# Designed miniproteins, single chains, continued (4), part 53

Each design is a single chain, and the fold is of that chain. pLDDT is the mean over its residues in the fold that is shown.

## One batch from the design tools (miniprotein)

Design m13814
Fold by ESMFold2-Fast:
Structure m13814 (fold): chain A 79 residues (1-79)
Amino acid sequence: MTEEERQRRRREVKAAILSYLAEKGEITLDEAYEEVRKRLGDRFPVTKEDVEEAIAELEAQGLVRRDPETGKLTLAPPA
């Protein structure tokens, strides 16, 4: 996989997660994985690791927060 392809896939996964969080307000990692697979799985293979890496980047960017006890994801700041 090229660096460009990796970055493109990562951007699409991140966009799908943010969109879904905006719709639901709070989701689990498993819900994020299932939704990303539904939205993008026909375009390229989506793994749970791809979703976890995208979430980690979103947390680093301050766009998503994860509850350390429950693992649930929310938008930051709250929309």
Scores: mean pLDDT 78

Design m13815
Fold by ESMFold2-Fast:
Structure m13815 (fold): chain A 72 residues (1-72)
Amino acid sequence: DREQALAGIRALELYADSYRKRPVLSKAGEVARKGAEEARALLEEGNYQEALKVALDSLLEADRIASEIGAE
C-alpha cells in the first residue's frame, strides 16, 4: 500500500545517505539513490506495488555492492 511503499523509499534514502558519508561505499550509495528516485516516481503514479519492489531490489543491490567492496 501507499504507506508501505513510502516507508520502503524512506528507508532506501536513509541507506543512500549512510553510504554517501563513506567514500569507499559511494557506488552503493549511488545505486540506492537511483532506486529511491525510481521508486518515488512510481509512487507518484500510484503504482505502490512496483514502487516497493524497486525500493527493495535497490536495497539488495546496494548491499551486495557494499559487500563486494569489503564493507562489513
Scores: mean pLDDT 77

Design m13816
Fold by ESMFold2-Fast:
Structure m13816 (fold): chain A 100 residues (1-100)
Amino acid sequence: MEKELQLEKRSQQVVEVLQRAVEASRTGRPLGEELERELGPEGLEAVLLYFAALVGRLGDTSDAAIEQALQEVGERIRQGLSLDQLRELARRLQEENRAR
């Protein structure tokens, strides 16, 4: 239970950071040291790579596709995936995106 609550809180934090990153990208706001401070630079990089690969896989940047990608990232964090596992998933999705 306690470990599950920690993973759920981490998942929510990651999704909120990604939502802020998407808004910053859409509005031309510079991505702040804020986001790196919250997840760490390696954590932010891994999460952004996986999120971008998911969006690329969907071939769509609509709000529905962004929401689907956010939910998938959140689910992987809830499952306790490491940063290296997220990077490996991003790499495999990028290869699949090229095969289309």
Scores: mean pLDDT 76

Design m13817
Fold by ESMFold2-Fast:
Structure m13817 (fold): chain A 85 residues (1-85)
Amino acid sequence: MTEKELKVLEFLAELPEGMYATIRELAKRTGLSEEEVREAVNKLAEKGYIVSADSNSKTVRDDDLFRVPEEKREEIKAEIEKLKS
């Protein structure tokens, strides 16, 4: 996992249950560009670490909504902790 992917995943893992974040919010909160966030969310979604609310999108959009699956939240938090240690 890259540093950029880790920053995006950390923010999403700390989001309250039922809350989603947009590309714009992720960019603002992580200090990454929207382009870097799109690349990171695509890779995290490939790995099953995050899900999108918009299953009909051809490409990642600025208003797409992302979160970690609640059933994987604790597993993902443990993974992040290991990578930061």
Scores: mean pLDDT 75

Design m13818
Fold by ESMFold2-Fast:
Structure m13818 (fold): chain A 91 residues (1-91)
Amino acid sequence: DLKEKIEQAIKHVEKAEEILRNGGSLEEALRHLLEAAKLLGNEALAERVESLLERLRNVTPEQLEALREAIRGLIQSIKLEINTALGKVIK
């Protein structure tokens, strides 16, 4: 059911945003975004999350803010995909 998958994807995005806002684990936030991308069936978004997870494994403290900004951009891309998918369910 596409509606159930979208609702689960929204929950994962909200959890990732909460983690970022509270200064929590970037790995945990990215894992939630990966689940959201998979639930939406968007391979390109899933690949972007996996790329950021790889960057996180080797990130220096000086690179951390750029990585946070990349994660924020990914969240916006996933939200756009959710809005697109939601439009297909409502219409």
Scores: mean pLDDT 85

Design m13819
Fold by ESMFold2-Fast:
Structure m13819 (fold): chain A 108 residues (1-108)
Amino acid sequence: MEEAEKLIKEAEELKREAEILEGLAGIVLGLAKLINASEEAIEAAEKAIEEARRAIELADQAIKLAKEAQKDPSNTSLLQKAQELIERAREEIERAKAYLRRALELLK
């Protein structure tokens, strides 16, 4: 199924974006602690890491389901579930970005 291959690629791209966001949020958290930034700045950076990690987990699950769908093309529910996980991963990435922006704005 061509659709399964497209979902795998999309999920892999989302996983890479989420991994970059987790790394950046980790750097921001380290900087916030070094400069004794506000508790709100530290919490925002921690939440950015948490949401990025959730996006990685969701994307990884989507990759696994899409690969399983390639082996069993008759099971359309696997592709639908993979797509739902991709959409949720995308939402978590946007939340991670929002928290990261907030953390950066709160740095003094």
Scores: mean pLDDT 88

Design m13820
Fold by ESMFold2-Fast:
Structure m13820 (fold): chain A 76 residues (1-76)
Amino acid sequence: SLEEKAEQYKKELEKAEKDMRDVTAQGERDIAADPERASEVREQAKRDIGDYRFKKAEAETKYKEYQLQLEREKAA
């Protein structure tokens, strides 16, 4: 259903946002534990955050699309 699809993409959006925060927090902890690897940790975090940012954008677009369809269905 449209409601199930909207809920699915909302959860994917929230997961991507959480994953981005978790990557940032873990990177900060890893750098604090081993500062000599800071450049490696930052570069990996940059790649991972980029991937999650893309997933977030896709999920947000789909969520908005299904929300618009639900609004039209309720207005009919």
Scores: mean pLDDT 85

Design m13821
Fold by ESMFold2-Fast:
Structure m13821 (fold): chain A 115 residues (1-115)
Amino acid sequence: MMETPEGREEAELDAYVLGAATAYVFKDYELAVKYLEKAAEATRRLAEVVEDPERRRALTEVAELLLQAIRALKAGDYEEAEELARRARELAERAGDARSAAAADILAEIAKALK
């Protein structure tokens, strides 16, 4: 079950998304962003182990969009960060990845809160 590479990456992604959501609720945006960086990295690793080529490509693009959004957020480009995060969310939803969609949604909400 959780001993497969895919199962491990999904479990790590779940844990990081939960950590980000918890930090966000307590307005610890620095901690939330650290968890979101780990969630983006886990999404990228998940993409490398999924067997479906279409899902793999979508998850790879989602991970890159999340990382770009985090970089924009750290640079103070909150509008760009929100736009990139919303694009990542839409792509994750189309890929059927609720975990990455949740990560993208939290990132978009943090970008809005920091304006």
Scores: mean pLDDT 85

Design m13822
Fold by ESMFold2-Fast:
Structure m13822 (fold): chain A 75 residues (1-75)
Amino acid sequence: AAVYTLTLIFDNGEEVTLEADSPEELLEKALEYLKKNGDKSNPAKFIAGVLRIIGAVEEAKLTGKSEVTVHVPSK
């Protein structure tokens, strides 16, 4: 059963929900998704997206939250 969820909301209105059994696996899945689908034409936006994802997963680990939402600069 999925224990942790992360919803990515992109500037273009695209929403993606990722599920994992651990915060570490959730982080890996979210970064993989961003690498494949994020806006790489603007490095600053891409880096901002990466940092927001890392921050959200770390906050979930520290606060015991299993569900987080991240607004990602994209496209």
Scores: mean pLDDT 76

Design m13823
Fold by ESMFold2-Fast:
Structure m13823 (fold): chain A 92 residues (1-92)
Amino acid sequence: DILEKIREALRNEDGATFLELLRNMKPTEEELEKLFKTIIEVSKELGLSEEQILNLLKVALGLMTPRDWSVEERRELLKLYNKIVEKLLKEK
């Protein structure tokens, strides 16, 4: 559903739709991992550099978490972000 719309927005270079979709997401840890995998997969298909992919993931993280999350939850999210990014960008 929303992941398919995100793939479409990224492939169409539609940044406005991509940002709007992210603002409306309230993902669980599992959904966040699926989202990051989707962004990385599509970005690699589009030929984006590692730097561009990392910046896109940081933007996504910032849009989804700034208001609803405690300091503790944000720390846990940053740990998950680092693990996912390291694993998925290292050729997975």
Scores: mean pLDDT 70

Design m13824
Fold by ESMFold2-Fast:
Structure m13824 (fold): chain A 88 residues (1-88)
Amino acid sequence: MEEAERVANELADAVAAGDAERAARLTKELAELAVEHARRDPSVSPAEAVAGLERAAEMARALGEAWGAPELAAEAVAYLEALAAEVA
């Protein structure tokens, strides 16, 4: 959990700085940590984990449009969708 909190804080800093490349990288890292934690937590269903990744993909797409970085957003979205398919 501490690792996910660290990455989430770094992501917030990257977003505040307008660093789209760093934000995309940290989004992928945070998603990986979230999937690992979901697998270790019996209270989180696979369907709930998939829904979380789908919401993250929607947010990544919206941020990519807002920042003028649609290619980085598309790469992050593809990565999140691949993780969702593996968890489902």
Scores: mean pLDDT 75

Design m13825
Fold by ESMFold2-Fast:
Structure m13825 (fold): chain A 77 residues (1-77)
Amino acid sequence: MAAVEAQLEAGLAEAARLAGTPAEGAALRLEVREEGNRTELTLTLTSADGRAAVLRAVFERDEAGEWHLVSVEVAPA
């Protein structure tokens, strides 16, 4: 739990850096897509200057039914 939160916070910080603004000063848009044993979160961070960055986090369900964070990717948009 705590490790997943830390990875997501690190990804958000990198997205804020790419957008050229602190996360607290940006517009955030969250999209969630669940498909079977996979959940994808897409967070778009848009600065006041119109620069944007996207954070994508992928979770997969294991054989025991537990969700695990598989990947966190950050890209300029």
Scores: mean pLDDT 75

Design m13826
Fold by ESMFold2-Fast:
Structure m13826 (fold): chain A 60 residues (1-60)
Amino acid sequence: SVDDLSPRLRAALARLGITDPASLTEAQLEELARMLGVTPEQVRAALAGDTAAGAAVALA
């Protein structure tokens, strides 16, 4: 659920107009990673509920 994501990740999704994180393209994932200062793999892990990746995304 988007409610389980960090506020920073939710804000980045909103800025790109992404309403369903499960439908993310690779290009959108790369843009999110660039905006957040993390890797695309960390964004994928954070969206899957990995707390360590979520913390890295929140703090970057």
Scores: mean pLDDT 71

Design m13827
Fold by ESMFold2-Fast:
Structure m13827 (fold): chain A 83 residues (1-83)
Amino acid sequence: MKPSKEELDLDVEVALLIIRATVGYLAAEKAGNQELAEKFRELRDKAVEASKIPDPEQRRKAIESLRQELDTLNAELEAEIAK
């Protein structure tokens, strides 16, 4: 009934992924890269779905995978802005 520290830590990680993906989406749209914007939007949607995974271990693995994908998209965004 009460959230565990593990559940709270995972909830924070998901919230940060959603925020960072949303920021990336807006930045990619402003840069005029519709393909990159769609990738950030898909990542945000995946992060929301990951938050619904009932198994904490599967949720953690999904969040870690999405974090790595976000880092890749941020590198692509930095390259796009540098044009």
Scores: mean pLDDT 80

Design m13828
Fold by ESMFold2-Fast:
Structure m13828 (fold): chain A 78 residues (1-78)
Amino acid sequence: NADASLARALRQAADGIEKAKNKFEAEVYLALGIIAAATDPNLPPEVRELLDKAIEAVEKGDFKTAAEYLRRAADVVA
């Protein structure tokens, strides 16, 4: 189930970002979530928008908000 696999990957990325000790760790987990989403040829536009917001939040050091955007993206694809 591609949708369940993507949702799981996005939630795992969110958990990693929320627990990240520094920006580099958050960026690694964010990258894993982005790579998982990139494997979906039919990615919904709202998921792309939520990923863009998660990227912006990580750049600002707001890991909690970034994790929330990724969890919302996971809920869209589940």
Scores: mean pLDDT 85

Design m13829
Fold by ESMFold2-Fast:
Structure m13829 (fold): chain A 75 residues (1-75)
Amino acid sequence: YREKAKKLVEELKKEGYTTVVVLPSAFAEDIIEAAKEAGLKAIMAPTGREAVQKLIDELKAKGEKVALLNSVEVA
């Protein structure tokens, strides 16, 4: 999980992603730490699909390149 999180975050950084939004999960804090270590802005997603989408849309409107992650992608 940690190795996959680091690899995924580094690949996102290389592709120009600036911000990672992490869905609440058992491993969400560790994914956030990996993103911060890689120099990305990391945000814990709010509860609810609509709230998550609204956050992503607002970040993109501010010029952020946003990736949405969850623990199943790195576990």
Scores: mean pLDDT 75

Design m13830
Fold by ESMFold2-Fast:
Structure m13830 (fold): chain A 70 residues (1-70)
Amino acid sequence: AAALRAARDAAVQAITDEAMKETSKLFKESDASTPEEAVKLDQKAMEKSRELGERGLATQAAYDAAIAAA
């Protein structure tokens, strides 16, 4: 059904947008910080990217399973 595909695409896009916004913010804060703070902010950006990537894959898999079951 088109509705499930649209919902999947919207959910995945929202997670991707969140990942880009969060990592971009942390990298910009890193550029303005001391070297010690920059390392911490870069590590947070990497962790946030990983978590949001895993959420995106899980969300896509759940919707794909629902579409296959329909």
Scores: mean pLDDT 78

Design m13831
Fold by ESMFold2-Fast:
Structure m13831 (fold): chain A 77 residues (1-77)
Amino acid sequence: METLKKLADDAYQLGLKYFERGDYEKAIRYFQVAASLGDPERMSRAYEQMGEVYRKMGDFKKARQYYELSERYRALA
């Protein structure tokens, strides 16, 4: 379990770096990996960042969906 959390954190940090570089496609991929490996708290953080990426891309519908996922998983943390 601890190993998966560490891998989720590493993927999350890579997602942030790609997001800062404007590589939204890679940012989403790494945040998706972080969400798949993380616990509810880590999943919440990853979904929130995917919402921010979609907002930057102008996809407000997907941004809202990922913010709602983030809230759901934060409640389980």
Scores: mean pLDDT 86

Design m13832
Fold by ESMFold2-Fast:
Structure m13832 (fold): chain A 67 residues (1-67)
Amino acid sequence: MKKEIAEKIKKLIEEMVKKGVPVEEIHEKIKELLKENGIFDDSEAKEILDLAAEIEQEELKKEEEEK
């Protein structure tokens, strides 16, 4: 399911950013994860990345409502 893959990507980004991994290496890991899940089409990859961004924005909205 695209949402499950998007959540995995988001978590991977969070973990790698926390470890201080360069953005270029994070991009390579995202590509690898997409390929491992059978996503080779640019349109599908974009949809999953957009969904990951949407999940992050939903979390940000919850935090801003409390601030």
Scores: mean pLDDT 71

Design m13833
Fold by ESMFold2-Fast:
Structure m13833 (fold): chain A 90 residues (1-90)
Amino acid sequence: SPMDRWRRLMMDTDQRMSDIRQDAEDAGMSDQDMQQLQQMIDRINDRMTGYTRQLMQTTDPQQRRQLVDQMGRDMDGMMGDLQQTTQDLM
């Protein structure tokens, strides 16, 4: 289902964010840079929460599938930005 696909995407995203944060901590990233990284993670989490709400409010099966596809693309972009920013700060 679209919701099951979205849940898997959120779980994968949560794991990737956790791994990025751990790698940054292990690399000895500064408190200021860690705060910047956490702000990006918080924005991604806020977006995931907003998309989950939108998906729950969408009843049409075709629109739900299209929404998950859009959400997936948007999440990939945000994760790419997070990964790039983390590498630039390390």
Scores: mean pLDDT 86

Design m13834
Fold by ESMFold2-Fast:
Structure m13834 (fold): chain A 103 residues (1-103)
Amino acid sequence: ESATLTLGGDLPITATVTATPDSLVVTATAGPEVRRAEILVVGELADGTRRVATITVEQGGTGTVSLPVPSGATVRVTVGAAGELVDGRRAEGGSEPVTLTTP
């Protein structure tokens, strides 16, 4: 199972979340207008346990992080990002939450 998250706001980041039997793999890609961004990935399990990871991306770059979760887990994933555009402006964005279940 996989989902694509498009971040709202003014920072052009796209993230893809893929469920594996033991983890959620999150890959984030920055648009060419992004100089540098820090991306916060938050996964919340049904029992209320939170998993948090950070990805750093540079201009047009891609970063990947893995959140360890048990098989058969239902996880609510939200992605937020803050960074700087190539014109020097600060920008941020955030996704709507998506829910995935590990196989």
Scores: mean pLDDT 81

Design m13835
Fold by ESMFold2-Fast:
Structure m13835 (fold): chain A 74 residues (1-74)
Amino acid sequence: MKLSKEEAKKALEKAVEQLKKELSDDPEAIKRIEEVYKEALEKIEEGEDVEKVLQEFQKRVHEILDEAARKRAA
């Protein structure tokens, strides 16, 4: 599927808003999500491959969510 820079940015923005809502009780996780989001936006603006940037963002988000879930289960 072909994603433009604008479509990718919009997808990232929606994902971040959803994640911040889900992690509203975990300010550390929110901070990490915001850092990953800023890095992804910067890479897209610099001309990095959109699909590669989104894959890296997804991987890092999964790591943050797994850590948050383990903390809640403990």
Scores: mean pLDDT 79

Design m13836
Fold by ESMFold2-Fast:
Structure m13836 (fold): chain A 96 residues (1-96)
Amino acid sequence: MERLKELLQRIIERSKEIAEDVKNIKLTPEQKEILKLFEKYADKVAERFKKLYPELTDEQIEELKQALIDLGKYYIYNATPEEREKIKKFIEEYIK
């Protein structure tokens, strides 16, 4: 159980390290659309984590969700057009 808290903290800290870069990222309309789909994906991931790990607080789940969104924005910005199309299709299928 303590290992889970350490893992979540590492994910959150990693997202915070790139937070300034993420804040300054200017997304294209295409990238913004994919990010909105990714935000829905992050919501589903957070919901599943609440069910699998009831020891996690609501605050920890919210931090995890925000960390995933920030990392997703960074990844989408750096992805190729082909990679973004694959991400979009994967997310659309996942949130269906």
Scores: mean pLDDT 77

Design m13837
Fold by ESMFold2-Fast:
Structure m13837 (fold): chain A 73 residues (1-73)
Amino acid sequence: SKLAEEAAKRLIEQVESLSPEEAAEQLRRTAKTVPPEASKYLLKAADALKAGDWDKAKEYIRKAAEAAVRAYE
């Protein structure tokens, strides 16, 4: 979905501009505002950032965006 791709790109750009600590906190806050399936992936992305696994964090952000778009269909 183009909407999921745009949402993921925007969130990735925002977290890239932050420290890992600030990025993880931002993802945890966003997780409270999205459906449970998307929230699950954002929390995993925050954990990956805290562990220093940036590639895994981006993958989870993309999965969260896909889950969020499907929930609002």
Scores: mean pLDDT 83

Design m13838
Fold by ESMFold2-Fast:
Structure m13838 (fold): chain A 63 residues (1-63)
Amino acid sequence: AKLALGLALIAAGRKLIEEGRKLLEEGEKNGDKEKLLKGIATIIDGIGLLFLGEELIAEALAN
């Protein structure tokens, strides 16, 4: 069902954003450029999942 998938994607996106923020904090604290870049990429991926999940929920509720 689109609703269940949309909710799962939102949950996954939130987890990725949290994980990415943690990587950014660790990278900044330790001067680890690789962790900073990975943190940014992980946050961007999480935001993408949030948008996709929201779209699927909107489509499911419209039908």
Scores: mean pLDDT 85

Design m13839
Fold by ESMFold2-Fast:
Structure m13839 (fold): chain A 62 residues (1-62)
Amino acid sequence: MSEKEKEIVKEFVEARKSSDTPTSDILKELAKKYNLSQSTVEKIVDKALEQGIIEVPDTKPR
């Protein structure tokens, strides 16, 4: 992963560990912070999940 993608994944993991914030809200905040689309951030996180770097509950926020 690029340095930016690595930081996005790290911040996502920290947000998930420190709060019960919905996954969709975390993705939205990361998109805003890194000046990316929400779908781009979601793809970066999904790639990390696929590689087994992180584990999260159901990624469907409903």
Scores: mean pLDDT 70

Design m13840
Fold by ESMFold2-Fast:
Structure m13840 (fold): chain A 109 residues (1-109)
Amino acid sequence: AEYDAALERIRPALLRAAQAFMDGNYDEAIEILEKAAKEMEKDPSPAGLYAAGVAYTALGDIAHRAGNQELADKYYEKAAEYFRKAAELSTDPEVQERMRKAAELAESR
């Protein structure tokens, strides 16, 4: 529920960024998601850090689709760092495993 609530907080930014990218406004899509990621970074809970990782994954996906692989790699690395940090702060073994898998997936891109 806490992770679902954090994702619900970031979902409007994910949708707005996707729309901006589809409209050809790449820089606007990046700006929307960077602002959302920085806001989620202020929440030091595992759920907040997880949502920051999700935002950085979306940033990486947008950069990759725009043909900027160097920028995509930087965002995916940052996503993996936040997923690992969320795992370290979580006390639930199932959540820790899910976060570790999310970090590995981000790093493999």
Scores: mean pLDDT 83

Design m13841
Fold by ESMFold2-Fast:
Structure m13841 (fold): chain A 67 residues (1-67)
Amino acid sequence: SLEELAEEARDLLLARGVPEEIADSFAEAILRNPTLEGLLLLARIAGHELGDPALGEELVALVRERM
Protein backbone atom coordinates (compact mmCIF):
# COMPACT_ATOMS: atom_id res chain seq x y z
CA SER A 1 0.00 0.00 0.00
CA LEU A 2 1.00 3.64 -0.36
CA GLU A 3 0.95 4.01 3.44
CA GLU A 4 3.34 1.04 3.82
CA LEU A 5 5.61 2.54 1.12
CA ALA A 6 5.65 5.87 2.99
CA GLU A 7 6.54 4.15 6.30
CA GLU A 8 9.32 2.04 4.71
CA ALA A 9 10.78 5.09 2.94
CA ARG A 10 10.67 7.06 6.21
CA ASP A 11 12.44 4.22 8.07
CA LEU A 12 15.10 4.00 5.33
CA LEU A 13 15.77 7.76 5.53
CA LEU A 14 16.02 7.64 9.34
CA ALA A 15 18.41 4.65 9.15
CA ARG A 16 20.63 6.76 6.83
CA GLY A 17 20.77 9.60 9.39
CA VAL A 18 18.30 11.92 7.65
CA PRO A 19 16.63 14.26 10.22
CA GLU A 20 13.16 13.17 11.36
CA GLU A 21 11.48 16.36 10.06
CA ILE A 22 12.85 15.72 6.54
CA ALA A 23 11.95 11.99 6.66
CA ASP A 24 8.40 12.93 7.78
CA SER A 25 8.08 15.50 4.96
CA PHE A 26 9.15 12.88 2.41
CA ALA A 27 6.60 10.36 3.74
CA GLU A 28 3.88 13.03 3.45
CA ALA A 29 5.01 13.78 -0.14
CA ILE A 30 4.64 10.07 -1.02
CA LEU A 31 1.04 10.07 0.30
CA ARG A 32 0.26 13.20 -1.79
CA ASN A 33 1.78 11.76 -5.02
CA PRO A 34 0.17 8.32 -5.48
CA THR A 35 1.34 7.76 -9.10
CA LEU A 36 4.32 5.57 -10.06
CA GLU A 37 5.86 8.39 -12.15
CA GLY A 38 5.40 10.93 -9.33
CA LEU A 39 6.91 8.58 -6.74
CA LEU A 40 9.92 7.79 -8.94
CA LEU A 41 10.49 11.53 -9.44
CA LEU A 42 10.28 12.13 -5.66
CA ALA A 43 12.85 9.35 -5.06
CA ARG A 44 15.30 10.90 -7.56
CA ILE A 45 14.82 14.39 -6.09
CA ALA A 46 15.43 13.06 -2.55
CA GLY A 47 18.70 11.37 -3.58
CA HIS A 48 19.88 14.58 -5.28
CA GLU A 49 18.84 16.98 -2.46
CA LEU A 50 20.35 14.77 0.26
CA GLY A 51 23.59 14.32 -1.74
CA ASP A 52 23.21 10.54 -1.53
CA PRO A 53 22.74 8.97 -5.00
CA ALA A 54 22.80 5.45 -3.50
CA LEU A 55 19.90 6.37 -1.20
CA GLY A 56 18.05 7.77 -4.22
CA GLU A 57 18.55 4.45 -6.05
CA GLU A 58 17.32 2.49 -3.00
CA LEU A 59 14.20 4.68 -2.84
CA VAL A 60 13.59 4.12 -6.59
CA ALA A 61 13.93 0.34 -6.06
CA LEU A 62 11.54 0.47 -3.09
CA VAL A 63 8.92 2.35 -5.17
CA ARG A 64 9.24 -0.14 -8.04
CA GLU A 65 8.94 -3.15 -5.69
CA ARG A 66 5.92 -1.77 -3.77
CA MET A 67 4.01 -0.21 -6.70
Scores: mean pLDDT 83

Design m13842
Fold by ESMFold2-Fast:
Structure m13842 (fold): chain A 125 residues (1-125)
Amino acid sequence: SSEEELLQKIVEILKEFAKELEEEIKKLGKELNIKVEIEVRLEVGEHSVTLTITITTEDAKVEITVDVYLLNEDEVLMTVTVKVYPENEVTVESYEAHSLEEFEKQLKEAKKKVLERIKEILKKL
């Protein structure tokens, strides 16, 4: 179905997002002389994709969750959650896209915000 095709494209986009984010986090860890361990998990449902990226350091853990829900071909909902431990601080951003192109633009914006937050966290360690 058209929805299955769109969901498959979203999965591939999220895989690339995870790869790029992992590379940038590893680079940042090297620049700051911080040891970072990164775990990536992707779960695919009937109408949803959940990407979880866990960053573990000696003093902190950051969990990034990208939840994508496909209502139909013209409505894609995305929630990006950043959880920081041990402080238990949570940031949530929500997005609604009406096309795959809009979804990709929103994901690029979310990536910038996530990286900025990770930089702030790691610099305080």
Scores: mean pLDDT 88

Design m13843
Fold by ESMFold2-Fast:
Structure m13843 (fold): chain A 60 residues (1-60)
Amino acid sequence: MSEEQLKRLKEEAKRIIQAGIDAGDPLGGFRRATEYLAENGLSKQQAEDLALEALYDVLS
């Protein structure tokens, strides 16, 4: 996967997480972001790692 594709996936994961936070469901947002990343070609571990980075960026 290219760096450009990973950057786009992370930005979308950040949007999903932010939407979850705004809805009062931050854990659901994180879960949906992880599922989105896995559906878009990342392994389970890679999806979890990138979703954690996205969560950290949203909370920073």
Scores: mean pLDDT 86

Design m13844
Fold by ESMFold2-Fast:
Structure m13844 (fold): chain A 64 residues (1-64)
Amino acid sequence: MEESERHAVELMARSLVEAARTDPEETERVARLLGISPEELRERIERDPVAVAREVLDRGLAAP
C-alpha cells in the first residue's frame, strides 16, 4: 500500500527538481503552498527533494 504513495512522492520529487530548473512560475506556486519563499524552496529541493515532495503532497491532500 505504501508503494503507491512512494511512487507518487518520487514522481513529485522529480517534477519539483525539473520545475526548479525550467519553470519558475510552478516553483513559486509550490513555495506559496508550503508557505516559504521560492529561494528557500529551491534550496530545500536541492538538499532533499523527497522530503519536499512529501510535504507538498501532504498539504495538497490536507488543504484541498
Scores: mean pLDDT 74

Design m13845
Fold by ESMFold2-Fast:
Structure m13845 (fold): chain A 80 residues (1-80)
Amino acid sequence: SMEKLREFYREVAEVVLETVETGDIRAGAERVLEIARKYDEPEAAAIIERVLRDPSATFEEFVRAVQEALRLVLEKVKAA
């Protein structure tokens, strides 16, 4: 639903902003992964897990993974 999509985006955006403040990419990625699991979005979770498996992951790579995950969730809602 659009309401669940909005809440998912809000929670993910909050984590991204906190990650900008802390610089802790691993903690940010772990929190986005938990949000994806909470909303039953396994494909989004798999995208974020790629960041967690890369010990050299940059903030830019984290943001790109988050953008990919959000786009995928949006497309699923639009197709339903």
Scores: mean pLDDT 85

Design m13846
Fold by ESMFold2-Fast:
Structure m13846 (fold): chain A 74 residues (1-74)
Amino acid sequence: MTAEELAEWAREKGYDFTPEEIRELAERSGLTLEQLKAVLDSLALAGYDKETIRRIALNLPAMVAGGRAGAAAL
């Protein structure tokens, strides 16, 4: 999965995210692109607007959005 692929997916859902915005969101939130997609999908399904989705994603740590640190993830 690439930032370009995730941006295209978001655009198809009606959210005008660019690949650069997707990379920024992943970096700022500490999420992988796969984790970011899961978060965005859940928030989009809940009916949030693009700006609200972006703000929520930026404030979610990867560990809180899912999973546990105790499992060695590589």
Scores: mean pLDDT 70

Design m13847
Fold by ESMFold2-Fast:
Structure m13847 (fold): chain A 76 residues (1-76)
Amino acid sequence: SLEREANILDIAGNILYSAGDYETAAELWEKAARLYEQSGNHELAAQSYRNAADAYRKAGDTVKAEELERKAQELE
């Protein structure tokens, strides 16, 4: 299922973030967020977008971080 795939990506994002690979963690969390959104799980989608935004900010991509923070807010 999309939600199960998103869960796996979310876990992988956490592992990479803990390892300091912020760019890859951000990409995985952004993909997880899109899959949660497609599955109708707006709460997990918003959380994953916020995680991705934090990781992009740590990677130096502030524009992408702000974009994803806005997307998370729209999902409540």
Scores: mean pLDDT 89

Design m13848
Fold by ESMFold2-Fast:
Structure m13848 (fold): chain A 62 residues (1-62)
Amino acid sequence: SRMDMVQDQIRDTVMQGSSMVQQMNSTDYSDDQRNQMNNQINDISDNSNQLTDIGSRMQRQR
């Protein structure tokens, strides 16, 4: 059950990241806007990795 929630959050996070990358490629952004979007993409990537780690840890700690 908790693993299902973690997997759902990972999928949602990845979808948001993909959308942002597509927007960056399709629109001319200022350097400031691009830096902000890169920070959000990095946060999404970090969150996805953290959720995967939490999932693995949950299996051990039950």
Scores: mean pLDDT 69

